# Ledger of designs, part 110: designed miniproteins, single chains, continued (2)

Each design is a single chain, and the fold is of that chain. pLDDT is the mean over its residues in the fold that is shown.

## One batch from the design tools (miniprotein)

Design m7824
Fold by ESMFold2-Fast:
Structure m7824 (fold): chain A 64 residues (1-64)
Amino acid sequence: SAKEEAERAAKEAENAAARAAALGKDTQMSVAQQYALEAAKAYEEGNAEKAKEYARKAIDASMA
């Protein structure tokens, strides 16, 4: 369901921020955390597309 997809996206965004933190990438962690918060908001709004978009941005930021 869209809600389940949004929940998974929000969790993936949070995991990306956590990985950046574990690697000591403070700047990448901060940006990824910001996108993870936006993904979580989108999940609360029931917007799966927006949650997935912000999750993608969080993952990309964590890999920078």
Scores: mean pLDDT 83

Design m7825
Fold by ESMFold2-Fast:
Structure m7825 (fold): chain A 87 residues (1-87)
Amino acid sequence: MEAEQKINEANQLVSDAVSLSDKDQALQLARKAGEFQKKIAEYSKLDKKEATEKILEAANELTRFSQEIKEETEKERKERELRELLE
């Protein structure tokens, strides 16, 4: 189902982001993933349409957060490499 695929996709992105992140960023990602799982449990009590809508919204939020952390880590890495090349 579409919601299940989106949940798996979001969880995989969190796992990938954690692998690339420092300890503090990894902890933030873990907390956000925990909140996401809690939301899924709460939304499963709603009717199927509302549950699907809320789950997709939460999955998109988690995906955006994970991408932001990944981009921030990549930017810091590139800035470090650039400084080493210029110095």
Scores: mean pLDDT 74

Design m7826
Fold by ESMFold2-Fast:
Structure m7826 (fold): chain A 59 residues (1-59)
Amino acid sequence: SEIPSIEEMARKLVEAFPTADLESLIAYLEREVLAMPDGSEEKAAEARRIARRIYEEMH
C-alpha cells in the first residue's frame, strides 16, 4: 500500500494516549522509526510532521 505506516502509528498513538503531550508522542515515533532497519532521518522528520499535524487537528 502507498499509505505510510507512520501515519497510522501516529494516529493510533494520539488516540491511545489522549493525555500525552505532543512532544512525548513525537519522541516515541521518532525513536521507533530510527530503530527500524530501514530507519532514516527523512523518515524521522516525516514522522514528526505527521504526528504534529494529526495531534493539532484532533485538538
Scores: mean pLDDT 74

Design m7827
Fold by ESMFold2-Fast:
Structure m7827 (fold): chain A 64 residues (1-64)
Amino acid sequence: MAEEIEEKIRQLAKEKGVSIPDETIRRIAEAVAARNADELGKILETLTPEQRKVVWEAVKEVLA
């Protein structure tokens, strides 16, 4: 689960030319896999609107 989310975020970020730190991608994937909404929310608050769009698109595709 976490690995799938991580790879999808990396793929979409690369395709759209959005830079997201690798450590941040790992933390997001772990929070989603753990269903830790509080941690995920805190991480998303540190991101730009463009980075958040990439993350939500990746999560929607993996969890659909």
Scores: mean pLDDT 79

Design m7828
Fold by ESMFold2-Fast:
Structure m7828 (fold): chain A 56 residues (1-56)
Amino acid sequence: DLVEGAAKIIKELLEKGYSLDMAFIQAVLTLKERGESLNQAMFAGEEARKIVEEEL
């Protein structure tokens, strides 16, 4: 699940002291580097960000 993968990256970066905005950007870039299109990476990152924000 691409959204689950993005959420994991965001949570790991938050634990390292990144802001939510920076964690989101890094998750999108990581998914793109792993072979996802920018549109797919952005969608997964946005959905993951919403999930993480609701859990906070």
Scores: mean pLDDT 82

Design m7829
Fold by ESMFold2-Fast:
Structure m7829 (fold): chain A 98 residues (1-98)
Amino acid sequence: MKKAYYAEVKLKEGVELKPGDELTIKLYFSDGSEKTFKATVSSFGFILSDDGKVFGAVSGDKVHLVVFTDSDDEIVKVEIYDKNGNLLGEGEAKLLTV
């Protein structure tokens, strides 16, 4: 892992994440490339991707994520989807480690 990003994803109105919910987290990079992660909401409101590269927590109407990447391209957008492909929320990412 070369870089860490912080992302704040605002959930759509009426969306509530529950323990056991299966999520798809999609990252968009400045070069136009995309990367997708599968993640699950824990009983404590923590979110962890299957590969451990994305972790975070739910707080109110927002999801706070830390993303680890070896890519030299910037993360410009983060989207969260449910297991059925419905968009739950979106947000921007900023470089956490310089």
Scores: mean pLDDT 82

Design m7830
Fold by ESMFold2-Fast:
Structure m7830 (fold): chain A 72 residues (1-72)
Amino acid sequence: QGEAQLAALIQQAAENAATLSARAAADPSVSPADLAFRDAYQALVEGAKAGPEGVARGLGLLQRTAGAVFAS
């Protein structure tokens, strides 16, 4: 139940991080916001390897990154 949801979330974060990393490598004009989101998704994936508290910290970073980008 919760494990399946967590696994899906981490898989999605890994896919998002990989997509943003590939775009950053191919396009030197990527925005600072795209780089910040890439780093946040990557931190969530790495945090998941450390356990549930690592996931919570990664999600917190992702939420803060979104807030900073969309706070104009």
Scores: mean pLDDT 78

Design m7831
Fold by ESMFold2-Fast:
Structure m7831 (fold): chain A 59 residues (1-59)
Amino acid sequence: MLEELRRLPETLSVEQAAEILSRLLGYDKATLVRLLRRRFGSDTISREQLIALAEELSA
């Protein structure tokens, strides 16, 4: 999982990040878009922010 995420661009749109997390963790994409916007307050997030959130959600 982490190795796959580290191959992503340094900056991702919330929609792209939600699609990736939905595929990896099985959550609903719309729910993840809402979560990402609430968590980061931005339409874009860094790869490192996505990795940290993926670790948090998979724990």
Scores: mean pLDDT 77

Design m7832
Fold by ESMFold2-Fast:
Structure m7832 (fold): chain A 101 residues (1-101)
Amino acid sequence: MGTSIIYEGARPGLVAELIEEGFELTPLSPAEGEEKREEIRENGELVSRERFAADAARGESETVIEVYRDKYDSDTETALVSLRRADGRLAHVLLRKKKEK
């Protein structure tokens, strides 16, 4: 298994909390991630937005989590996690949660 970029530079446990809430990680290339971000922003309804400031003492990056509800399937939620390190590097993680009917 490759090194999980999901925790590199992010606040410790942040993505693990989403997984515990029932979100499933969708592995995407950086190019696929950006394309899917645009699709989700256009086809989703923004439910919540959380911003976590960088804490340099912890090696954290600025982290933004946006949760979208699918416009055509209200039982589906997608979380977009955007990580920006102090050196300007960006990483994107997509997580999807389906509520049981």
Scores: mean pLDDT 61

Design m7833
Fold by ESMFold2-Fast:
Structure m7833 (fold): chain A 118 residues (1-118)
Amino acid sequence: MRRAQAEELRRQAEEYMKKAEEFKALAREHIAKAEEYARKGDVDKALEHARLASAYVSAMMLYTQRAVELLLRAGELASPEEGERLRAEARELMEQAQREASELNERIDKVLEEVKKL
């Protein structure tokens, strides 16, 4: 049953999107801590939190890629109209995640440059 399979894939995509958001929140938290420790001159803690933030950005992108794969698969099984919507949603999701990952990585790089001055 194509509709039931498409709905199941969409539900799985929503779960992966939720995990991506959780990892994005963790990345932001650890970037903020890295920025704080860099300001305090605590090089070791700044680097630890920057490393964790980088790992969480990678996890966010991995879960986003999985969600995109599932949305595209759901689009193949859906009606032509719904399939086009799911493909558009998948494209927008990936583009948004790439922009957010770029912004988070820029903040991590700024912490690493600040630490080099200490």
Scores: mean pLDDT 90

Design m7834
Fold by ESMFold2-Fast:
Structure m7834 (fold): chain A 83 residues (1-83)
Amino acid sequence: DEAKKEEIVKNFKEALEEMKEYINKSKNLSDEEKKSLFDKIKEAEKRVEEIAKNASVQELVDEVLKLSDELTLEIIELEEKAK
């Protein structure tokens, strides 16, 4: 179902934009760490767009959840390390 995959990709991109906003507002992250996180967000977006072309809906959902968890944990770990 191409329409479902497009919706999943769109929702993931919206979530990534919210993550960027959170990172931009963080007072505990350095400019270098923010740049690194933005680069990783860009790579995650590209990976999800690429996998959406060949993967099942379930595989796409699983990858989106995995990447979202990985990015969220890294942001939390970097913020806690700065304290």
Scores: mean pLDDT 84

Design m7835
Fold by ESMFold2-Fast:
Structure m7835 (fold): chain A 75 residues (1-75)
Amino acid sequence: MSEGEGLRIIGEIARKELGEKGKKTGEELYKLAEQYGDALIRSSEPETREEGLAEARRYEEQFREALEKAKKEKE
């Protein structure tokens, strides 16, 4: 499974289960995951490793926060 494919599927599932509100949350999660993936790719290169790791940490944190918020709103 490709990196982006699974996250896109998650967004579509959220839309089907939660309607328009879920679609928005899914799209936000998808965008954060794409940015996280790009940062991880940069972190794998010696010349951009430190910058990529710092960016990956920020996007990972934002992704976790968005996911926890969505989880709480469902309750």
Scores: mean pLDDT 70

Design m7836
Fold by ESMFold2-Fast:
Structure m7836 (fold): chain A 81 residues (1-81)
Amino acid sequence: MDSLLKKAEEASKKLEEAGYTETGKITLKMGKKAADAGDSDLVASIAKSAELYAQGQPSKGASVFTSAQIRAIGDEIDEEL
């Protein structure tokens, strides 16, 4: 869990440093939920997405997530609003 949480925090930091501040905040919330659930695949997708965004490839970054992962993330974010 701690290693997954750290990976999610690093992904959020990379997005914020690349100028995607709001995306970084959302990524941190998503990453914490994924880490708490022990979903290493989702945390890996989050990290890869953040790396692609930082490289100037946001379309490729967005396509890393499966439809099921996007749905699960959306449900968790809606609960926090």
Scores: mean pLDDT 71

Design m7837
Fold by ESMFold2-Fast:
Structure m7837 (fold): chain A 67 residues (1-67)
Amino acid sequence: SAEKKLEEMKEAAKKGDLKKAQELGDELLKDPKYRPEIRKIVSEAVADQLRKIGEEIDEELKKRKEL
């Protein structure tokens, strides 16, 4: 079902599997009903990934400052 594909797209995006997320998103975009939900999933996944990158940078800076 389309709802199942939305869940799989969200999980793929969280795992960093952007190719799988894109393929699922392309299938779902064929129905305009799901476009707002797809946009929300992409926005949340991007925000989560940027947060993780920021945390990794902060951790590395802390290690260098303590040395």
Scores: mean pLDDT 75

Design m7838
Fold by ESMFold2-Fast:
Structure m7838 (fold): chain A 70 residues (1-70)
Amino acid sequence: LEAFVDALEEAVRSGDPALLVAAAERAGLPPELREVLRNLAEGRSEEIELSPESQALLEELSRLVEERAG
């Protein structure tokens, strides 16, 4: 998960969202989270139901991103 956060930061700095999707697949994120990231990368804003496990991962990801931004 932390390796994915590193890739996320790099994708944001580069402006290359394709790196984000590739990193999510390499990190083995749940299919639901991979779909959310793919939709965001493609400019789609579709509502996707997240499992409790996927929600917990998203919450951890948000915490890690916030900690690095500070």
Scores: mean pLDDT 68

Design m7839
Fold by ESMFold2-Fast:
Structure m7839 (fold): chain A 84 residues (1-84)
Amino acid sequence: GNPVADFSEEEKKKTIKLLKEWLESVEDPIKNAAGVIVFLPYYFPDDEELRRLAGSAMPYVAKGIKAEYNITLTDIIKNGKYPE
């Protein structure tokens, strides 16, 4: 399911901020976090920057990456930090 479906607008804004901070910490995020980035517009359809980033990341999406990065996204939302 969508882990942010029941989020308030304030919770969505906080989550978007945490996701963008995480992406800034990733080396070459468009390439290395492509599997997360391409699904962000599904969770946050109204964010223009996330839609732009998803378009740039699409060529870097690898087979199977979606399942692995769904766990990472959940951990960022839950803990306010990326997993080790």
Scores: mean pLDDT 68

Design m7840
Fold by ESMFold2-Fast:
Structure m7840 (fold): chain A 81 residues (1-81)
Amino acid sequence: ELSLEEQLELAEKVIEELLKKGDLELAMLVAAITAQEIAKHLKTPEARELARRAVQAAADRDVEGALEVFREMRRYAREKS
């Protein structure tokens, strides 16, 4: 029902709320899962690499890295729409 861009915007708001509450682990998980779902829809090598980087950042407990990749994925999804 929601477009890919709308799904990313919703995920970003959820991530922001989780960060404000100190739920860093959930924020990373939401970012990584959303990036993977977007990559499945776009099916480009660039989107798959962004999803891989988001998952790796979450595995490494790199909150800033996961959020940065999520921001890049949102920008990329918009450019490919």
Scores: mean pLDDT 80

Design m7841
Fold by ESMFold2-Fast:
Structure m7841 (fold): chain A 98 residues (1-98)
Amino acid sequence: KEKIKAILEALRAHYRALVAASDDPYFRGLLENHIRVLDSMIKSIDESTNIDQARNQVKAGYNAMIAEYRVAARNYPDQRAALDAAIALLDKALAEIE
C-alpha cells in the first residue's frame, strides 16, 4: 500500500515539475488533468481494503494515460519529445508497481 502510494506521489511530483517547465497550454492542460487523476488514485489506495484490486486499477489507469499521450504525440508532433518523456515516466512507474 505505502509502496504504491510512494510511486504515485513520485510520478505526481515529476508531472508537476513538467507543468512548471512547460509554457505550452495544451501539454500543461493534459498534464494537469493527469495530476488530478493521480490524486484520485492516491485517495483510492488510501481507502482500499483490497490492495491487489487497487494495484490493478492503478495499472489500468497508467495504461490509459500512456494511450492518451501516444495519440497526442501523433496529433501534435511538435510536442512529441515532451509527450514521450511523460510516457517514459508512466512506463517506469508501471514497472515499479509490478
Scores: mean pLDDT 78

Design m7842
Fold by ESMFold2-Fast:
Structure m7842 (fold): chain A 100 residues (1-100)
Amino acid sequence: SAAARLAAAKAAMVAALAAAIEELRRLHDQSTDPAERAEIREAITLLETARREVPTMSLAELRRMIASLRAYADSLTNPRLRALVLATVDRLEALVREAE
């Protein structure tokens, strides 16, 4: 059913966000630059918020959240952080497409 596909996509999106958060925590621990550490913490907070909200979102809300994350990623100037967030967004876009 459409509901079952959406539920499966949400579970996969939560897992993808959790994996991205773990990678960001590793980057934070490896960084000695206070400015980079602050940018990574901001990204972690944003992805943790997305991870919490995904289970209760409609398909339209998921699409808006993904678009907001892409805009955030496109605004990032730190190459390592930008690449990780963009890869996460691309994964979420693929997963939400499977829910349609």
Scores: mean pLDDT 91

Design m7843
Fold by ESMFold2-Fast:
Structure m7843 (fold): chain A 72 residues (1-72)
Amino acid sequence: VTVTVEREERSFQVRTADPALVEELVHIRATVTASGQPPLLEVEGTVPASQAPQARANIDEAVAATVRWALA
């Protein structure tokens, strides 16, 4: 069983070509791969920075559940 959790990334986007409007987005990604039987968890999302802690907690819980299932 191999568990890989990617760190969050930040990116900026300019909306409607107005340089005064910058949207900060956080990319959160988690990948769990098990050799043999596939408990495969692949989560990829982009969220506002203000929501990143909550999204990260949800991903951590899903990863833990998938790992426990893989080891059962």
Scores: mean pLDDT 52

Design m7844
Fold by ESMFold2-Fast:
Structure m7844 (fold): chain A 89 residues (1-89)
Amino acid sequence: MEKLLELAKEAARLATASSRHPDLELQIEASMVLIGMAVLKLAAERLGYEELAKAIREGLETEAEPSEEAVREARRKYKEALRLFEELE
């Protein structure tokens, strides 16, 4: 669980920052991760995983600078978080 919480929070944080990237392709990729993180947050709330929902909320509200590396890391961490979440059920 702890690894899932950390990955989800970081994915949300990096994707939120990266959605403001000036490169349109990277902005679109980051926005897709943000949508995925919003859906994962809703799923966590519905299933009673309140710690996970809280971690995602904190990540989405954290201010950070956009970068190409942040976009790639957001996508990677999101995929890992999604896999761990699926294993949780």
Scores: mean pLDDT 79

Design m7845
Fold by ESMFold2-Fast:
Structure m7845 (fold): chain A 83 residues (1-83)
Amino acid sequence: MKEVLEKAAEKAREVMREGAKQTEDPEFLIKAADEFAEALRNGGLGEAVRIMREAVEKSKNPEAAQEIFGKALAEYRKVLEEA
């Protein structure tokens, strides 16, 4: 399962990095994406959700940030379900 968690977290990070490029604050959201993916890799879904909520509130584009995190989490869950 560690292999599947690593793959799922990496897919989530890719989705977030691509979305972040389209925002006014890509550096901030890319850093948040890396922290979010690390929490997911360690199986800490609660910690990942906490990172997501704080990043959305602090982002210059909270609506865009929430959409990006939502897409990343959906991709993460999809990879886990397909494994």
Scores: mean pLDDT 80

Design m7846
Fold by ESMFold2-Fast:
Structure m7846 (fold): chain A 86 residues (1-86)
Amino acid sequence: MEELKKLIEELKKAVENKDVEEVKKLLDEIVELVEKNPELAPFAIEELEKLTDLAIEQNDIEIVRVLTEAIGRLLQIQAKAKKAAA
């Protein structure tokens, strides 16, 4: 959980700085962490949705796109974990 919170803090700064490459890198790290720890998916999804709202306010279409794609990946991980009943 602490590692995820740290990545989200760094992601928020990258979104505020409109650093698309850093946003993509941090999103891949967050998705990889959640794939290993699916119980983190609800928290990660909520935080990425907040950052998507921020990116919309900043009119950063590319960051909105990559955040939305990452949210989709996290939702798939969450659904798969629930379906596996493990």
Scores: mean pLDDT 82

Design m7847
Fold by ESMFold2-Fast:
Structure m7847 (fold): chain A 58 residues (1-58)
Amino acid sequence: PLYRVTANEALGDEVRERLGLERGETRVMTPAEIGEALGVPPAVAVARLREAGAIERL
């Protein structure tokens, strides 16, 4: 599935930088791309961003 990722304030700067996003930027990404950027399994990556309110399923 495709997700819209938003670099909101709750996401944190370290996670945002690993995703290659500037503050307030949005990007459409796959779970695999998010997981690779964060160094965790795709399901864990999506769950972390969901807790931060930083991800929307398209």
Scores: mean pLDDT 86

Design m7848
Fold by ESMFold2-Fast:
Formats: sequence, C-alpha cells, structure tokens
Structure m7848 (fold): chain A 100 residues (1-100)
Amino acid sequence: EQFYGAAVRDGETFTVEVEGAATVEVTLAAQGRGEVTLTVTVESESGTQTQETRLVATTPGWTEARAPPLELDDGRNTVSVTVRMDPAVRGAAVAIRVRR
C-alpha cells in the first residue's frame, strides 16, 4: 500500500502517478462551516474516470467523508484530487490510499 496525506487549499489539485492495477481510496476531512467538494480523476490509456464527493462541515470541529473507491487499470495511471471549499471552511485535508 502507498499513502499520501496533505493539507489542502481551495482550488488545490494533488496528483500522484500509479503504475499497475490498484484500488484508490480517498478520504476528505474539513473543519468549520460550509461545503467542500472533492473531485477524484483517474486518467489512463483506457480513458478518464471522475467522481465527486460533497462534504458539509457543520461544526468548528473536523468532519470526514470517504469517496467511493476507484479501480486503476494496468499501466500508468494519473490520479488527481481537487478540493473546492466555501470561504467559511477553515481547513481541509485529503488522504489518498493506493491498494494493490
């Protein structure tokens, strides 16, 4: 397994390259009040897969959401994670887990 974790800003995109078939699991955590949208895109020779996950943060504490798993094809895959945040959201973090 490979694990990537990062604090994120509004409009920020994280990209990781994964060689070979695997499952990608992405989790989002956000603090404050407002909506956060997580977009996970996988690009490969077989085409492009995109999933969106919405999280509504309702408290000053951290709220978490997990995106549905995405299957990677054989060969080279480019996994991009983009976060969009309402201005009232105080912080966000993403974790990307690659499972073979």
Scores: mean pLDDT 78

Design m7849
Fold by ESMFold2-Fast:
Structure m7849 (fold): chain A 78 residues (1-78)
Amino acid sequence: SAAEILRAAEEEARRLREEAKELERAIFEYAYDLNVVKKEAAPQEIREKYDAASLFEEPRRLREEARRLLEEVRARVE
């Protein structure tokens, strides 16, 4: 049913958001240890690769995927 399809999408979106949260937690720990606070001393290529915005790009994408999934399924079901 439409309700079952929507519930499945809501559960998948919840999983994606939880995955993003756990990844953010791991990145906070790793980025601090990876010397993000000293990145300005590194060559520009390394600073660009390990800046905080780049490190958090994947969690942001997962959250956006969850949002788009819910929007798409709701549009198709409604």
Scores: mean pLDDT 70

Design m7850
Fold by ESMFold2-Fast:
Structure m7850 (fold): chain A 95 residues (1-95)
Amino acid sequence: SDLLASQLFVELAKLFGVKIPSSADINSNVVIKEIAKQLGINVTNSTTKLELFKQLALKYAEFHKIELDEETKEEINEADSLEEIVNLIKKLSTT
């Protein structure tokens, strides 16, 4: 779900101490890209939501000091949907 993925992105941004204005449209690509930049994720005008969420998953693991095995890293890199990445982040959050 795009809404669930956006909520996870906002939650991660808060954990990194990124301030999100209450009036911000969280579903806006502009707002999502600005949050990603504040998290240290390299963002360009051509960066897709999928690329942002892959980097989000890696930053989530790094922040929680979760050591990713090669298989999990490959699953993140090979994911072709936001739902796959969200499910991977959920697995990391329950381990």
Scores: mean pLDDT 70

Design m7851
Fold by ESMFold2-Fast:
Structure m7851 (fold): chain A 88 residues (1-88)
Amino acid sequence: DPLVDALVAYVDRHGPDAIKNIPQGSGLERDVLYTVQDVLNRLGRDVTVDDIVAALKPLRPRDSSGSATSNDPLPLKPIGYLIRRARE
């Protein structure tokens, strides 16, 4: 599955900390989900990790600033979860 391969490459390239900084249920998670969905709608199954990273880079956590008051430990694969959801 190309999305699984992209997820593995994303973790290998950016390390686990890159995905740990996207809290589940936050405004940032929603923005990431919509951005990944947009990239998938444009590129289909030919989407690459670099396309996703480039699209995510300008996102600002304005809506998640209120959620930043909770220092919750994040699960290992929030990006993978969001990519799988966006594929639908």
Scores: mean pLDDT 51

Design m7852
Fold by ESMFold2-Fast:
Structure m7852 (fold): chain A 104 residues (1-104)
Amino acid sequence: SEEDLEKYKEFLILRAIAGQDVGPLVLMEVTALETEDPSKKEVREKLLEYGVEANQLAQQMAQQSSDPKVRQIMEQATEDFREMSRRMRELGEERLNELLEELE
């Protein structure tokens, strides 16, 4: 959905600002989508554009990191990315535990 795409774009921006190149991640997602549903070409093109935009924004912020305001935004984005990553790991573990319980 468009809401899911916007949330994913936000995630890519936070990840890029936190110092992680999002190119490899976006390529994996695009490859997975092409395998599951080749008709979603527009979604794949948007994901590629979002990855480029996120990396460009991160590079611009890095160039302006001598500005205390920009540095504060980068620090906040890094913390937000850490929290999001932690939550995603916990959700993955909960889903795995649910699947294992269903096999009993």
Scores: mean pLDDT 76

Design m7853
Fold by ESMFold2-Fast:
Structure m7853 (fold): chain A 56 residues (1-56)
Amino acid sequence: STAQELLAERLQLELGLPLPTAFGLARQTINDAKADPSGLKVAPELKPLVEQALQE
């Protein structure tokens, strides 16, 4: 998804991860957010992208 791609790019830039690793982390972050609907436990700057991905 577009939001997942943007999240992966942000993680690559902010954490200095290779893109494949960042993409895997983005997928995990979105899945963790779906599993825990009580709250998002991500950096504040990443929260809008995770929320967008959850709405897709």
Scores: mean pLDDT 74

Design m7854
Fold by ESMFold2-Fast:
Structure m7854 (fold): chain A 63 residues (1-63)
Amino acid sequence: MTILEKIAEKTGVSLETVKKIVRRIRELGLDLSPAQIKEIARETGVSVGTVRKIIRELKKLLE
């Protein structure tokens, strides 16, 4: 199971949406400002809470 598949399972978000969010996080870095989180949420059509959850799970799986 890939790290992205684990995030999709834990967050309930589609794998395609997780891939888009993770790409944006990689571009901006894991220490995102509230404004950057809001922008990613707007771009991907998910809530700010969902983006924050994905960031948390990504950090947990990378560390």
Scores: mean pLDDT 78

Design m7855
Fold by ESMFold2-Fast:
Structure m7855 (fold): chain A 85 residues (1-85)
Amino acid sequence: KLKALMEGVKKAREKIKEELGLTDEQASIIAGYVANELLKANFDEEKLEEAISKGVNKGAERVGLTDEQKEKIKSIVLEEVKKAL
């Protein structure tokens, strides 16, 4: 379960870079916040969307992204994490 989750986060990081043109540093910051929120949720699949939303909001705010970019990133992360599960 944890391994699949981390693989999903890694794939999401790569897709965010490709789709939104983010740098490695920016994508890593966002992925780090997402991973932290998922760990706080104890990998509870019922809390997955909430944890991803919190992580992306924190990471994107730190990186200085727009609300539109935040929503796109949330969609990408949720899709890739669900695919990995």
Scores: mean pLDDT 80

Design m7856
Fold by ESMFold2-Fast:
Structure m7856 (fold): chain A 91 residues (1-91)
Amino acid sequence: MSLEEAAKKDPLLRRALTALGVAIGLARYDPNSPLYEAAFDIAERDFLEVAKKNPQLAKKLAEYLEYLADNVGFPEELRKRLKEMAEKLKK
């Protein structure tokens, strides 16, 4: 199952992916915004809850976050945070 297909079935995963998108957008324009930290915290918390329910999906989420960190030209601080989140999902 793709992440997109999984998100259609799981509202928690949809919220996590939406929050991640908001955090990524804010990291480009206003990385010091409290909304950036709030969005990232929501994404991490919700991804960890999804991971507890579905370990196979947790692995795919971790791979997705690592792919974003290594292959998209994000700021270094955001890349580090994405890798840290991926490591938490692997546990």
Scores: mean pLDDT 80

Design m7857
Fold by ESMFold2-Fast:
Structure m7857 (fold): chain A 106 residues (1-106)
Amino acid sequence: PLTPQEQNLIKRYTDAALAKMKELNKDSLTLEEALELEEEIVAELKERRPDMSEEEVELIRESGRESIREIAKKNGGKISLSDIPAWVERHQLLLADRMAERLREE
């Protein structure tokens, strides 16, 4: 049921989270650490896609931050590797909604 693009995003987020957890010597991220990881992922995306506008980058950043906050709230303030698929799914849904709203507010 996942598209190849969604599967690739889950892998990218999982790999980044694993690297961060290894650096910190732990098996879960706090809300602050997950927000820092999202900023690192967004920065890498901006470098690979310099054609994106600052507004598009901000929509991606806001959607990622909101999805992290929702998952952390449900999990007592932490994010584990098993939460990565839900984080990516929620991020994609929030981003799609925010992009659609922006198109309507022309």
Scores: mean pLDDT 76

Design m7858
Fold by ESMFold2-Fast:
Structure m7858 (fold): chain A 86 residues (1-86)
Amino acid sequence: ETWSGSGEVEVGGSMTLTVKFTGNNIVSFFRQRPGEEEEMLASIGPGGIKSYAPEIQGRWTISLDLAKKTATLVMNDLEESDRAEY
């Protein structure tokens, strides 16, 4: 399938993804680039254990708010290659 401009990302900008979870679940963030398979970007568990894909390590930050039961991925310094469905 040919990419047609879906997955709007503003180059040089920032985006924040926030998800609510329940219990002791590990939260994982994924993306699918146009014409590619879905990939895992980052994960975080209730114990604070974090995992990052090499291409976002040092650029983006995953965090956990146990009181609110939310996980947040802060995506800064967005590049053309970051255009994807999140």
Scores: mean pLDDT 69

